# Designed miniproteins, single chains: the designs that were tried, part 95

Each design is a single chain, and the fold is of that chain. pLDDT is the mean over its residues in the fold that is shown.

## One batch from the design tools (miniprotein)

Design m3316
Fold by ESMFold2-Fast:
Structure m3316 (fold): chain A 96 residues (1-96)
Amino acid sequence: EEEERREAVRKVTDELIKGAEENGSQSAIDAARYAGEALIDPEKREEYRKKAIDDMVKRGLSKEEAEGLVDGMEQAIRRGVEYLLNKKKEEEKKKK
């Protein structure tokens, strides 16, 4: 269900934010937050992406660096979500 997808996105996003906080990277925290929101509300993805890139560029990142960070975090969250959803499907098969 859609709620299971959203829950997986939140869990992966929270883990990435914690890792970024431990490393003291504000840009990584912002990129992870953007990517999580964009994957929860895909209809607003382009709006969120543009805002995140603009904010990072205002903080002194190049446009290429900002785009790389947001794209990288979005890709990392997608991989984590796929892993969690596949694990759940395998557990459901073993229970039967």
Scores: mean pLDDT 78

Design m3317
Fold by ESMFold2-Fast:
Structure m3317 (fold): chain A 90 residues (1-90)
Amino acid sequence: SVKKEVEEIRKRIEEQLEPQLAEAKAEIRAHPEEIRAAAAESAALLSDPKTRELAERMAAAASAEELIAVLEELVAYLKETVEKQLKEKL
C-alpha cells in the first residue's frame, strides 16, 4: 500500500529530523552569527530556487528567533518535497 509506505517513510524522517532540529535550534540560539554565515555560503551552492531563497532569508535574519522560524519553514518545505517525490515514484 502506497499510503502505508508513505507513512513509514514520514515516521523515519520525523524520527531522524526532530532531534536534529532541536539541536539546530539550540546551536542557532548559542551561535546565530555562525549559522547566518553558513547559510549565506550555502545559498550560492543551492540549485533549488526555494531552498536558496530560504537560505538567503536565514542569512538575513535579524535575530535567532527569526532564523529559527526560517529553519522551520525550510524543514517543512523539504519534508513536503520528499513526500511529493515519493508519491510520484510509488
Scores: mean pLDDT 75

Design m3318
Fold by ESMFold2-Fast:
Structure m3318 (fold): chain A 65 residues (1-65)
Amino acid sequence: DRKLAVLATSAAIIAISLGVKATVKVENGEIVIYAKGSEEDIKKLEKEMERLSKATGYKIKVYKE
Protein backbone atom coordinates (compact mmCIF):
# COMPACT_ATOMS: atom_id res chain seq x y z
CA ASP A 1 0.00 0.00 0.00
CA ARG A 2 1.57 3.29 -1.19
CA LYS A 3 -0.26 5.30 1.50
CA LEU A 4 1.21 3.03 4.23
CA ALA A 5 4.72 3.51 2.77
CA VAL A 6 4.30 7.33 2.83
CA LEU A 7 2.92 7.15 6.39
CA ALA A 8 5.86 4.96 7.53
CA THR A 9 8.28 7.56 6.07
CA SER A 10 6.42 10.35 7.91
CA ALA A 11 6.60 8.37 11.18
CA ALA A 12 10.37 7.85 10.71
CA ILE A 13 10.90 11.61 10.14
CA ILE A 14 8.93 12.44 13.33
CA ALA A 15 11.02 9.93 15.34
CA ILE A 16 14.27 11.46 14.04
CA SER A 17 13.01 14.99 14.88
CA LEU A 18 12.38 13.83 18.48
CA GLY A 19 15.86 12.26 18.76
CA VAL A 20 14.46 8.72 18.98
CA LYS A 21 16.30 5.84 17.30
CA ALA A 22 13.50 3.94 15.57
CA THR A 23 12.97 1.02 13.21
CA VAL A 24 9.70 1.49 11.30
CA LYS A 25 7.95 -1.51 9.71
CA VAL A 26 4.69 -2.07 7.85
CA GLU A 27 3.02 -5.29 9.10
CA ASN A 28 -0.49 -6.49 8.18
CA GLY A 29 -1.70 -3.00 7.18
CA GLU A 30 -0.34 -1.40 10.38
CA ILE A 31 2.71 0.74 11.16
CA VAL A 32 4.96 -0.82 13.83
CA ILE A 33 7.75 1.23 15.42
CA TYR A 34 10.55 -0.22 17.57
CA ALA A 35 11.96 2.73 19.51
CA LYS A 36 15.24 2.99 21.44
CA GLY A 37 15.65 5.89 23.83
CA SER A 38 14.55 7.29 27.17
CA GLU A 39 11.04 6.62 28.53
CA GLU A 40 10.28 10.37 28.21
CA ASP A 41 11.30 10.53 24.52
CA ILE A 42 9.35 7.34 23.71
CA LYS A 43 6.23 8.77 25.43
CA LYS A 44 6.57 11.90 23.24
CA LEU A 45 6.81 9.66 20.15
CA GLU A 46 3.72 7.69 21.29
CA LYS A 47 1.70 10.94 21.60
CA GLU A 48 2.74 12.12 18.11
CA MET A 49 1.94 8.67 16.65
CA GLU A 50 -1.49 8.70 18.32
CA ARG A 51 -2.18 12.08 16.64
CA LEU A 52 -0.99 10.74 13.27
CA SER A 53 -3.10 7.58 13.69
CA LYS A 54 -6.24 9.63 14.49
CA ALA A 55 -5.61 11.99 11.54
CA THR A 56 -5.07 9.19 8.96
CA GLY A 57 -7.19 6.28 10.28
CA TYR A 58 -4.21 3.88 10.20
CA LYS A 59 -3.10 1.92 13.27
CA ILE A 60 0.37 2.82 14.58
CA LYS A 61 2.02 0.79 17.36
CA VAL A 62 5.11 1.88 19.31
CA TYR A 63 7.28 -0.62 21.21
CA LYS A 64 10.25 0.19 23.44
CA GLU A 65 13.42 -1.67 22.39
Scores: mean pLDDT 82

Design m3319
Fold by ESMFold2-Fast:
Structure m3319 (fold): chain A 100 residues (1-100)
Amino acid sequence: STLEEKKAALEEKLEEYLKENPPADTPPLPKEKQEELLKKAKELVEKYIKGEVTEEDIKELEELEKELIELSKGSEENTRLALEIAAEVLEYGKKLLEEL
């Protein structure tokens, strides 16, 4: 498969993951935060296609995941659940990048 085909497959899988794992009934994360996470995932896919993904990019994903988990520690259950879902989306993207 070409890198373009791999990018399309990654975007399709991410779309499926979000459809299968929707946010809670009351959206605990603002739309801006959700869009920011998706934007980061897309930027990493672009870096992958360019062959520019580095160990630092993977570490950045891990740090962002830790920040989201930390933000959840003082929050309501719904906020924590949404942050855990966001962290799973980031981890999913990381796994896809590492498996390539």
Scores: mean pLDDT 59

Design m3320
Fold by ESMFold2-Fast:
Structure m3320 (fold): chain A 71 residues (1-71)
Amino acid sequence: MQPRLRVVSSSSSFGDKTLTSYAILVEQDGRVTLFSRLLYNGHASEITPELQAEIEKQIQKDIEKAERFLK
């Protein structure tokens, strides 16, 4: 089978708290490997533009890591 990379992200809020997570699904030769990570678990008001940028960078790095694993 051809290698396949799928990224799934989810965000939920409970009052003033926000939980953000993502999952990377890697499929190769009929096998699926799941990489998952909680990126943030706290109040939405605590998310600064700097923190948001760091979360995006972490997602990108983990995608690159998963792609190298497929190699």
Scores: mean pLDDT 62

Design m3321
Fold by ESMFold2-Fast:
Structure m3321 (fold): chain A 70 residues (1-70)
Amino acid sequence: MVTLRVTFDPAVPGVLERIREVVERHDGRILSVDPAAGTVDVGVPQEKADAAARELAALPGVRSVTLVPA
C-alpha cells in the first residue's frame, strides 16, 4: 500500500465522498481524515497509485495530492 495525502476545500459539498469513491474504485481505503485542516490520507495499492493520484487531483474541490513517504 502507498499513502497519498489529499488536500481539499472542506467548503465544497461532497468532496470527501468523491475522494472516497475514487479511492474505493482503485481498491484503496481512507486511513485518516482531518476536516479542519482539509486533509485526508488514503492508502492505495502501489500499482494503482499513479492512476488514483491523477483521478483525485481532477476532482472539484481537491487542491493537491502528494505521496507520503513510508
Scores: mean pLDDT 82

Design m3322
Fold by ESMFold2-Fast:
Structure m3322 (fold): chain A 80 residues (1-80)
Amino acid sequence: MSREEQLQRLMDLFDKDGDGVVSKEELREMLSSLLPTVTFSDEQIEEVMKKFDTDGDGVLSAEELEQLLLYLIENPEDFL
């Protein structure tokens, strides 16, 4: 599968409502699945959200989530 296909599959897996936004809890589950050796605190999840959540509303749009997943796959060391 392409990287984009894998990212879309991850989004579909964790965006359980299919509304195109991801909550803080869903983001935590996704990051824990992508980096199972890393423990993510509320503070770390907030830092990730603040980086990609331009509106500060506590959710990520589909576009923001795709950018986050692409960044994470390309630069996993930034989260380790």
Scores: mean pLDDT 67

Design m3323
Fold by ESMFold2-Fast:
Structure m3323 (fold): chain A 91 residues (1-91)
Amino acid sequence: SMERLEELIRELSEELGLDEEELQLVLDFARGNIDAVNKRLNSDDSAAEVEAAIKRIAAQAELGEERIAAEEDEAKREAARKLLELYKLLA
C-alpha cells in the first residue's frame, strides 16, 4: 500500500540524513507517482509487490528528470532529486 511505501521511504531517508521537513517535501512530490502505483496494489501488499512499486516509481522519476530541470520551485526540484537518490538505493 501507499503507507508501506511511505514507511520504506522514511527509513531510507533516515540513512541519507534527511530531516522531517525534507522527507515531507519528498513525499509530497512523490504523491502523484505513489497514487498511481497505489491503485495497482492490493490492500494486503506482498513484499514483492512493494518492491515492484518502488521500482516503478523510480522509473517514473527518471522520466521526470527532464521536467525537474525545468522546475522553477527550488523545493520541488530538490525533493525530486532526493526521490531519485532514495529509489536508486533500492534498484
Scores: mean pLDDT 55

Design m3324
Fold by ESMFold2-Fast:
Structure m3324 (fold): chain A 74 residues (1-74)
Amino acid sequence: SADDRTIASLRATLEGARRELLADPSLSLEEKVALLQQMADTLIAELERRGMLAVAAEVRRHAAELIAQLRKDA
């Protein structure tokens, strides 16, 4: 479905962002977490504004998982 493709694309985008943040030695762990959360919150707000509530919920869940992984991998 279009929603499944949107979810897959946004999951890939956030995973890419997590990898780039992990690779940046200039950022603290808390700065990396804050930046990933800010990116996720911006995407979620836009999805909710467009009425894509189910997609927004999946992105929110995935962002929480990525933040947990970022805290473990740091």
Scores: mean pLDDT 86

Design m3325
Fold by ESMFold2-Fast:
Structure m3325 (fold): chain A 93 residues (1-93)
Amino acid sequence: MEERKKQLIEELKKAITELRKAVENGDLVGVVSNLAKVDTLIRELGLYEKLKEKIQPLDLRLSRAIAAGDVDAVRETVNEYIKIIEEELKKLE
């Protein structure tokens, strides 16, 4: 399980990097795809229950911003989301 956990953390870091690139490029399809990957990895790492109360309001804001095509609101919300995930990753190292 230790090697699997390290692999999941590396995959999560990669998904976060791809998420940032998608936001910087205004690629809303890439944002949705990489958010789904991050959600899956957070669940596999057992972090979802710890983070859901912080993440659920951001998920709602993000869904609305994506539906509106508001790239600036998507970027702001994704950056807040990434910050929450990165703070939890520090606790796993």
Scores: mean pLDDT 82

Design m3326
Fold by ESMFold2-Fast:
Structure m3326 (fold): chain A 72 residues (1-72)
Amino acid sequence: MKLNDIKKISDTEYEVYAKAGEVVSFPLPFDEFKEVKVIGKDGKELPYRIANGRLYFYAGDEDGWYKVTFTP
């Protein structure tokens, strides 16, 4: 499994590089949080799944940076 490039923008905001059709696995930076949002290329919110301390989402049709935002 190739590790995705991850940029920490703030304590609650990250950017993850993914290729089209890639399943992204992102380690959770917090044990507990109220909300998480995964935002794609067009500012569209993507479905995600949380399991075993990790966030998973399916990248869209194009390579690029996806925004992950947490509310602690």
Scores: mean pLDDT 74

Design m3327
Fold by ESMFold2-Fast:
Structure m3327 (fold): chain A 61 residues (1-61)
Amino acid sequence: LSPEQQELIQRLQELAKQHPETKPTVDTLIEHLQAAVAAGDDARAALTVGGMKVLIRDLES
């Protein structure tokens, strides 16, 4: 994982502590990102990062 991807994971984990109902979605997104990176699937990794950013924006609004 890149430093930027690790930062997104940490931020989502912190937000999940404040919004426990989002924990299953956050855990799934982290799992998908880790799997995509391990597989070298850049397109899936980019899509997952996009979903992570949308969730962060929604939870911070």
Scores: mean pLDDT 82

Design m3328
Fold by ESMFold2-Fast:
Structure m3328 (fold): chain A 81 residues (1-81)
Amino acid sequence: MEYLPPETQKFLEESLKKRYEQLKKELGEKKAKEVMQIYLESLKKEIEKAFKEGRPITLEDLLRAKIPAEELEKKLKEELK
């Protein structure tokens, strides 16, 4: 059973924290939570996919997981200005 390496997991946690703080400043807490929730759901799906395929998660999987959240972020930013 493959999990994220501890260093990769820590890096993701710090990246998520930084992203949330940025989104909170730009969109407010409620919208920031919506973006982060979509990202976490996508990330979970990529991790489960890698696990089912018997391979470690890659940087490409992590970047792919960001796409739905980035699209929502863009839409919400357009609503603000």
Scores: mean pLDDT 74

Design m3329
Fold by ESMFold2-Fast:
Structure m3329 (fold): chain A 85 residues (1-85)
Amino acid sequence: MIDELIEKILSAKTPEEAKEIGREFVRKAVEQGLSLEEVRQLADEAINRLEEIAKSSKDPEEQQKLYEKILAFREGVEEALRELE
């Protein structure tokens, strides 16, 4: 799941698409029976791996775009989690 999630975020063309990926991730994980705490932990693991990828980037412009997608993904996750509570 995490590897597929990371691939989807890296492939996202816009921050808005990354935010939608975050919302879909939460909905699918909850449908599979994961707790809200487990969903948050998995999202944090994905974010940590994406931040390491961003830090290893040779292009500052690509690095900045990836950070923007990471923030949007986090926003999508947090919004979807709030909708469930």
Scores: mean pLDDT 84

Design m3330
Fold by ESMFold2-Fast:
Structure m3330 (fold): chain A 71 residues (1-71)
Amino acid sequence: QAGIDALADLLTRVAGVPPEEARRIAEKANTLDDILAELEKISPEHAQRFREWVDRMTAGARDGAAALAAA
C-alpha cells in the first residue's frame, strides 16, 4: 500500500536505514512510537535522525498554521 511504501522510503532517506529494514519497520509499526522503538533496536542514531525529522515537520506545521491565521 502507498502509505507503507512512502514510510519505508522516508525511513531510508531520513533515518539512513537499509531499504529492507525500512520496509519491515513500515509494515510492522502501527504508531510513531513503534517506529522509533524498531529504529532504536537497530541503532540509537537512526532513531535520533527520525525523531529530529518529526520534530522539524511538527514545528513547520505549527509555523505554517500561525502564518495562515495571521494572513
Scores: mean pLDDT 74

Design m3331
Fold by ESMFold2-Fast:
Structure m3331 (fold): chain A 80 residues (1-80)
Amino acid sequence: MGDPEKGKELVKKLGLTEIFGENGDGRGLAPPIDGKTFSDEELREFLKNPEKFGYPILPSLEGKLTDEEIDDIIAYFKEL
């Protein structure tokens, strides 16, 4: 089960806070991301292949994070 606090810290550590916003509100270069709008599968695919969602400027996290770390980020987004 993902840990939203670890997910929040991973977003900060990877320098993605400016892209996703402090609360994942999309204030940066991404749309608002939350678990109310997106399924877990859609959030996972977005993190791995943001260009498929129309955001080629966002870095792909495929192979840069473990599955557990991606689950932590998804848990963080689901609390927004």
Scores: mean pLDDT 66

Design m3332
Fold by ESMFold2-Fast:
Structure m3332 (fold): chain A 66 residues (1-66)
Amino acid sequence: LPEAVRRLAELAGMGEGAEELAQKIADGSLPVSTLVAITIAAIGRLFENPDDEELRAALEEVLKGL
């Protein structure tokens, strides 16, 4: 899950550092609002680019890990 969220954040264009997000998930300290924001941003980007297989795969991993 931490690595999937990191990849999703990178692909969604979020400003957070990849390793910092993974560490916060591992510690259980990532705010739910941040995770929701990353997911919404990823869905928005996927809606604009539905053929983005890498973004889709990362989003699926995050949703499976919830």
Scores: mean pLDDT 69

Design m3333
Fold by ESMFold2-Fast:
Structure m3333 (fold): chain A 86 residues (1-86)
Amino acid sequence: SFEEQVKKKLEEYAAKFKGKFTYTLEGPETEEDELIKTSALGLAQYLGAEEISLHITRTPEGKTTVKLKLKLKEGPNKELETEDEE
């Protein structure tokens, strides 16, 4: 199925993520939290992030708000290793 293929691809990417992961949850824990974490890690790996911060807030009624912050490896990086000039 399509959903199974998407989940498998996100799990593959999540497993490849080697950056810094920070996770916080405010409110009731549900089975959905594991899917959210896996999806966030998979997205971070897909986008080439070196750091990911995931904050979940859930109401008693089950309304979930997700805040995601990514630090990407691409672009201006203070940790440039080498430049070859000429």
Scores: mean pLDDT 73

Design m3334
Fold by ESMFold2-Fast:
Structure m3334 (fold): chain A 96 residues (1-96)
Amino acid sequence: MKKLTITIRARTFGVSAEEVEELVRKTLATFPGVTDIKVEAEVDPETGEGVVRVEATVSDDITEEEAEEIARAIVEALQNELGVGVESVEIELKDI
């Protein structure tokens, strides 16, 4: 098993932390090799600045390229479904 950590910095434009967390969890649940999903979002309501932290357990077969595809799916969902402006994405894949 590997630990996948994704950190996304974004402008939420009035979207709540709960809406961001629900969409990210839903997106991750579409990947059959992803388990033990933990999503935490913090949003500043005055500035609209948000940070989303994702931790999940993934199969040993998951490559760094596949981890990037998972992160891209999350980014696309946030941008297309919620109108969130993603500014940066950090991905880490480690053996556990």
Scores: mean pLDDT 82

Design m3335
Fold by ESMFold2-Fast:
Structure m3335 (fold): chain A 85 residues (1-85)
Amino acid sequence: MEEAEEHFRLGGLYFAQGKYEEALEHFEKALELYRKEGTVEALENIAGVHLALGLLYEKMGKLELALEHYDKAQELFAKYKELSS
């Protein structure tokens, strides 16, 4: 959906500017919206958001949260590959 993609785009833009709090808010909103889609394709997008959140938390020095989101991204990418192949 356009709204989920827009929030993901805005999150990336704020991240690039070093505005990590604003980036986090937009990535979390994108995650919420993609989860509501309930499609196999949404799993790939949700994995992408978790990857972005992992990198964001890493930049913020929150390494435990970063690793949690990286692990979730890998899990969801694997699930997407299984369901789409």
Scores: mean pLDDT 84

Design m3336
Fold by ESMFold2-Fast:
Structure m3336 (fold): chain A 71 residues (1-71)
Amino acid sequence: SPGEQIVEEFRERLRALAEAGDTDPRSWGRVVREAIDKAEAVLDPESLEQTLDEMHLVVQQIGDEVARRRA
């Protein structure tokens, strides 16, 4: 679905930042903002809510992985 594609593209973009060692909140915030903008532009309200929930889980997962690597 379009929502699933947006989540996967978002995951790949955040993972790329993490692998590059980019921990700048502005870089991460830009990726988040662009993904939300795209989701709002193309998804219906029900798909949007699910997609935003999935994106939130992606941020937490990758953020936790980065924090563990730096500890």
Scores: mean pLDDT 84

Design m3337
Fold by ESMFold2-Fast:
Structure m3337 (fold): chain A 76 residues (1-76)
Amino acid sequence: MIKDKLIEALENVTDEELEKLREAIKNSPNPSGISLLKAIFDLLLPDIEFTDELAVELMKDPRVAEAIRRLYERLN
């Protein structure tokens, strides 16, 4: 399931991947939760097609929201 793959990828993110995510967010002209999710999928789940509809669906899951919140803490 896409949600479980995302949570697993976020829990196993390396320091190198975290640095790449920081750079992607910093260089975004309009950093948002959707732009962060896109950067995560491009880096950690490149085989999964990222769409705005998928982003909205993922953000509705409280487990995904919590995993993203923990990632934000690691990015700061």
Scores: mean pLDDT 76

Design m3338
Fold by ESMFold2-Fast:
Structure m3338 (fold): chain A 80 residues (1-80)
Amino acid sequence: SMEELLEKIKKEIYEAMVDLLLERGTSKEDAEKQAQAFIDGIKSKEEMIEALERLARAYEELGYEEKAKRLRELVELLKK
């Protein structure tokens, strides 16, 4: 269902945000708190697409092409 897809995507956004924050040297506790606040702030499908695109760009800038591609694929699923 669409609701199941949205919850799965929110989880992947949370995991990507934690991953990127840890990569830049944020503590695990602070990364998890910031990622939760970030996901809690997403109120629409359009905001979810924007979040995925921003995280994909961050991964691309770090050279993590496979991680970026995964988030881009989620954007395409949401646009259907």
Scores: mean pLDDT 88

Design m3339
Fold by ESMFold2-Fast:
Structure m3339 (fold): chain A 69 residues (1-69)
Amino acid sequence: MVNDLAETALRILQEARGPLTAAELRQRLEAEIGEPVKQDNFEQALTLLLSQGKVLSQKIGGKHYFFVP
């Protein structure tokens, strides 16, 4: 479920030592759940978290990062 992916992504970002790229976040999600994450589900989960203000995004050093405020 997209909500389950969003909750797992939020937890990974909360436990991270710093901001994560979309690729890094997706890799950690796939490692955590033990299977590939579909792009559509991943994008929907990120959109949900961003719309709720639970996650922010910023361009740092030419890359886009996601992090918890």
Scores: mean pLDDT 80

Design m3340
Fold by ESMFold2-Fast:
Structure m3340 (fold): chain A 86 residues (1-86)
Amino acid sequence: ALEGVELLLEAVRAALEGRYEEARRLWAEAMARLTPEQRAIVADALRAAGEALAEEAEAAEDDPEAARELARRIAEEAAERARAAL
């Protein structure tokens, strides 16, 4: 469970760095290690984190640095929520 979440965060980080092939591979590996129930928890955590930061997301559209920081905060918030639910 935690290992799958860690891989998911690594996939997000790789995508933010433009390493799309690595991100795709890490995401697939993370999804394969999570159960359907755990994948639902991760999806709910990502949605909740995104909703909580929606106002900042609008501001970040024209600022690549703010967009990267926002993505990091969404990933951290999602990971915290997923760990609490798992």
Scores: mean pLDDT 70

Design m3341
Fold by ESMFold2-Fast:
Order: C-alpha cells, then structure tokens, then sequence
Structure m3341 (fold): chain A 84 residues (1-84)
C-alpha cells in the first residue's frame, strides 16, 4: 500500500514541477503562451480522466487532484500574459 501511494505521490509531484516550469518558461517567453496553455489543457484532460477511472485508487485520485489544481492555476497565470 505505502509503495503504491509513494509512486502516485512522486508522479504527481514531478508533474506539478513540470507544470510550474512550463508556466515560468511562458512568463520568460510570452510567445510560447498559446502552446503552454494547450499543453496544460491536455494535462488537465488526462488527469481528469484518471480521477474518473474506476481503476484509480482513492489515494491516487487525491494526488491527481493536486495536479489538476496546478494545471488550472498555470492556465490562469499564462492567460494573464496574453491579456497584458
């Protein structure tokens, strides 16, 4: 049980870091913002599907919800770059 929880946690943490890195790259290069938003929207769709899957454990759903929150926040921040 602990090993499976640790694996889900690690995947979520690595994905959140990748999301944050992508957002920071878009902030440095606003021309990348449309592609960054597209990538974050695809990540959001993927993890929404995982959360709704009957094959995903309850602890996996909790960790993947954190990824969705990071993706939603990232999309919001990158969209602000296009409005400024």
Amino acid sequence: MEKLREAAKKVAEQTIKAINDLVEQAKRNPELAPEAIKTLEELKKFYEKQINSPKTSDFGKEEYKKVLEAANKGIEEVRKLLEE
Scores: mean pLDDT 81

Design m3342
Fold by ESMFold2-Fast:
Structure m3342 (fold): chain A 88 residues (1-88)
Amino acid sequence: GEIFELARELIEKLMELYSVDETVEAVTHLLSRVASKELADEVAPKLEEAIRAGDVEKAAELLTEAILKSNPEEGYELLKLLLERLNE
């Protein structure tokens, strides 16, 4: 879906431009903004593990599923905004 493609592109771009630690921080922060605290606390460790393993597909899947379970509209807007900033 469109959210998955945006999440994948964002994570790939972050890993290209930033350190793994900075990518984890950015993606985990995005997760905390769109998901409930309970869902974010559950998903964040799995998301960090996928990013640190270089498994972009898995990281994008985890982020997409969390967004779809929370606020798809806000998640979509934040993904687009972050990608626009990275492509400047």
Scores: mean pLDDT 87

Design m3343
Fold by ESMFold2-Fast:
Structure m3343 (fold): chain A 78 residues (1-78)
Amino acid sequence: IEEVAEKYIESMVARIRRMADAGWTLEEIREAAQADLKEFKERLKSLGATEEQVNKYVEKAQKKLDETIAEIERRRAA
């Protein structure tokens, strides 16, 4: 579970960075991040993760996505 969760989170962050490099708007990037997070939650459940594990990894993913988007926003504002 942990290894799968970590790889998926890294993939989501990488995708968000590629979208930013390709010129997608912050609104579009946020929408994509939310969609990916929803799919991530369902994937963890399908793998037999407990509610506690799902909450833990979803919170970790949300934090990393929020940090990445904030970084992109700051760089675009500079």
Scores: mean pLDDT 81

Design m3344
Fold by ESMFold2-Fast:
Structure m3344 (fold): chain A 110 residues (1-110)
Amino acid sequence: SKKEKLEELLNIFKLSAESIIKWLKAQGVPEEQLKKVEEILKEFIERLEEIFEKLLAGEISVDEAIEEIEKLLEETKARLSEILPEDLAKKVNEGLDEVVERIIEELKRM
């Protein structure tokens, strides 16, 4: 069902976010900066869930959902670049690009 597919896509992002935090911790990122990254990624998850709820309710089209997700991704990448060292931000943002591209491709199949 569409609901099950959207729940699957949300879980894919949640797992990617967890992997990012674990990787940053392994790189020795200070606890205060890690908490800021966790908050930014939690906000992404909450907004992604809201977009999926609107899509499931028929309030927005798939194309509109994709546009909102792409905007959310660019805002999130910018925020992460402000708080992380450049090399780490680049690596994290590459990972976000990959997971979001996967989500968008799956939405296009709906």
Scores: mean pLDDT 91

Design m3345
Fold by ESMFold2-Fast:
Structure m3345 (fold): chain A 77 residues (1-77)
Amino acid sequence: AMKTLVLKASRPLKVSDLLAIAELAEQHNRAIRPQLVAPNTLEVEYDPSVITPEQLVAELSSALKLQLTVVEESDAA
């Protein structure tokens, strides 16, 4: 089953940030499905059998060079 993670960035995300997120999603064969839900807020559906929430936060923070705060965790299906 998929899980959902809601992450907030310290600033609004730029086009370059969105491209980096799309590249990361492609690297994971779409086992992560990020969506921008507000200018500084990402909602990410992920497969917990492929990637842990801790690894997902670390990889996104590294790709964006931003600190991301976990706001919500839920089961997506």
Scores: mean pLDDT 80

Design m3346
Fold by ESMFold2-Fast:
Structure m3346 (fold): chain A 110 residues (1-110)
Amino acid sequence: MEAREAGEEAYEAAKESGDGRRAGLGAARGAGEGDLYAEKLGSVEGSMGAGSAATGAAMASTSGSPSGAETAGLAVRSGSLFGEESGTEKSKKGGAKAGRAAAEGAREAG
């Protein structure tokens, strides 16, 4: 549930970015930091979901087009759902942490 909210935040950050390349690098960095945190919690699946979503958002945001932003949003949502479907409390928290880090990275870059 929290992972989905973090995914929505990453989607909005990617959509607002005017510099897709910088936003992509920021999102990737944030996802990497969140991934390490989730791994320490034993939430590898949640971390992978959020990381995948952040990477998809970063790549899709490169062109800055409306369709690129939509694709980025779908990727972020898919990663968040993957974290939720892992079913454990730690997976959900790890996914949310990674997604939030990705959203913060995208904002800082964009």
Scores: mean pLDDT 51

Design m3347
Fold by ESMFold2-Fast:
Structure m3347 (fold): chain A 89 residues (1-89)
Amino acid sequence: NVEEDAREVAELNEEAIKKLEEGKSVSEIAREIAKKLGGSEEQAEAAGLLAEYSKIEASPLEDAAFALGVAEYVLEEKLTKEDVLAAFK
């Protein structure tokens, strides 16, 4: 359901902004979002690694959106930790 998905995304983004303001890293937030979206522990690790290698210094709002996008991308493409490591060889 598009409306339910949009609400979940908004809630994840708000929580991510709060945690970034509390000092959590973008990679930690990407891992947590991947798990909340139903990803495996392996997918959560892949999301964290991708965020770590691709991180940009920005505002908490932009960093939260980036972490969410990374988590969604990893889950959609079903990326593993090995896939992420191979991309940044």
Scores: mean pLDDT 75

Design m3348
Fold by ESMFold2-Fast:
Structure m3348 (fold): chain A 73 residues (1-73)
Amino acid sequence: PDSEVERLFKRLDTDKDGYLDRAEVEALAAELGVDAEEVWATFDSDRDGRLTPIELGAFLAWAEARRRAAALA
């Protein structure tokens, strides 16, 4: 059984190249209520325009923490 992150990644990775492109990350960021450009600035350290499954997991954790912080401010 795939983890939630793995299942989501496979659903978004339409090219099946093992990475998420800008359009896929932008759609996910909009769904989570975060700025896609901030995601790229935070997790795309290579500036190659792709996210790995590990970076997706970190992105989801970061988005949840940021959303919770915003709710308290």
Scores: mean pLDDT 70

Design m3349
Fold by ESMFold2-Fast:
Structure m3349 (fold): chain A 86 residues (1-86)
Amino acid sequence: SGAATARALALHLGREAVEAAEDVERTKELIRGAAKAMSYATPEQIQEVRDYLIEGIREAASPEDAEELSEEAQREGDKAAAEAAA
């Protein structure tokens, strides 16, 4: 139950991050919010949200911003996975 709610919130924030990809600071804030929600999700759900963020950002952002933002998504996703496993 909690994991399903966490996944839904993380995906919602992830979609907003992709849509905000032209605003690097706002997108990073939304990525961190999604990652915090992901720490309450299952490992499979964390991978799903992380992959969604990386793919969406690479398609929506400029090439320069896409590299920075996808690195942020990878880093925050890895951190969320570690927190969920603890």
Scores: mean pLDDT 83

Design m3350
Fold by ESMFold2-Fast:
Structure m3350 (fold): chain A 59 residues (1-59)
Amino acid sequence: SAMEERALELARILLELGWSPAEAAREIMINFGLSPEEAARIVSKVSGLSPATVLRMLR
């Protein structure tokens, strides 16, 4: 979806700027109204970490 594409692009930009995967996930949750599970899935795609690992970092 267009929203997923935008969230993926924002996550890429944040990680390139040196944000942690957890910080990037929290930012896309705020900007796009995503659940922690959805944000973890998106950040997983750009970071190379598993979604479970990103979710664990959000705790």
Scores: mean pLDDT 87

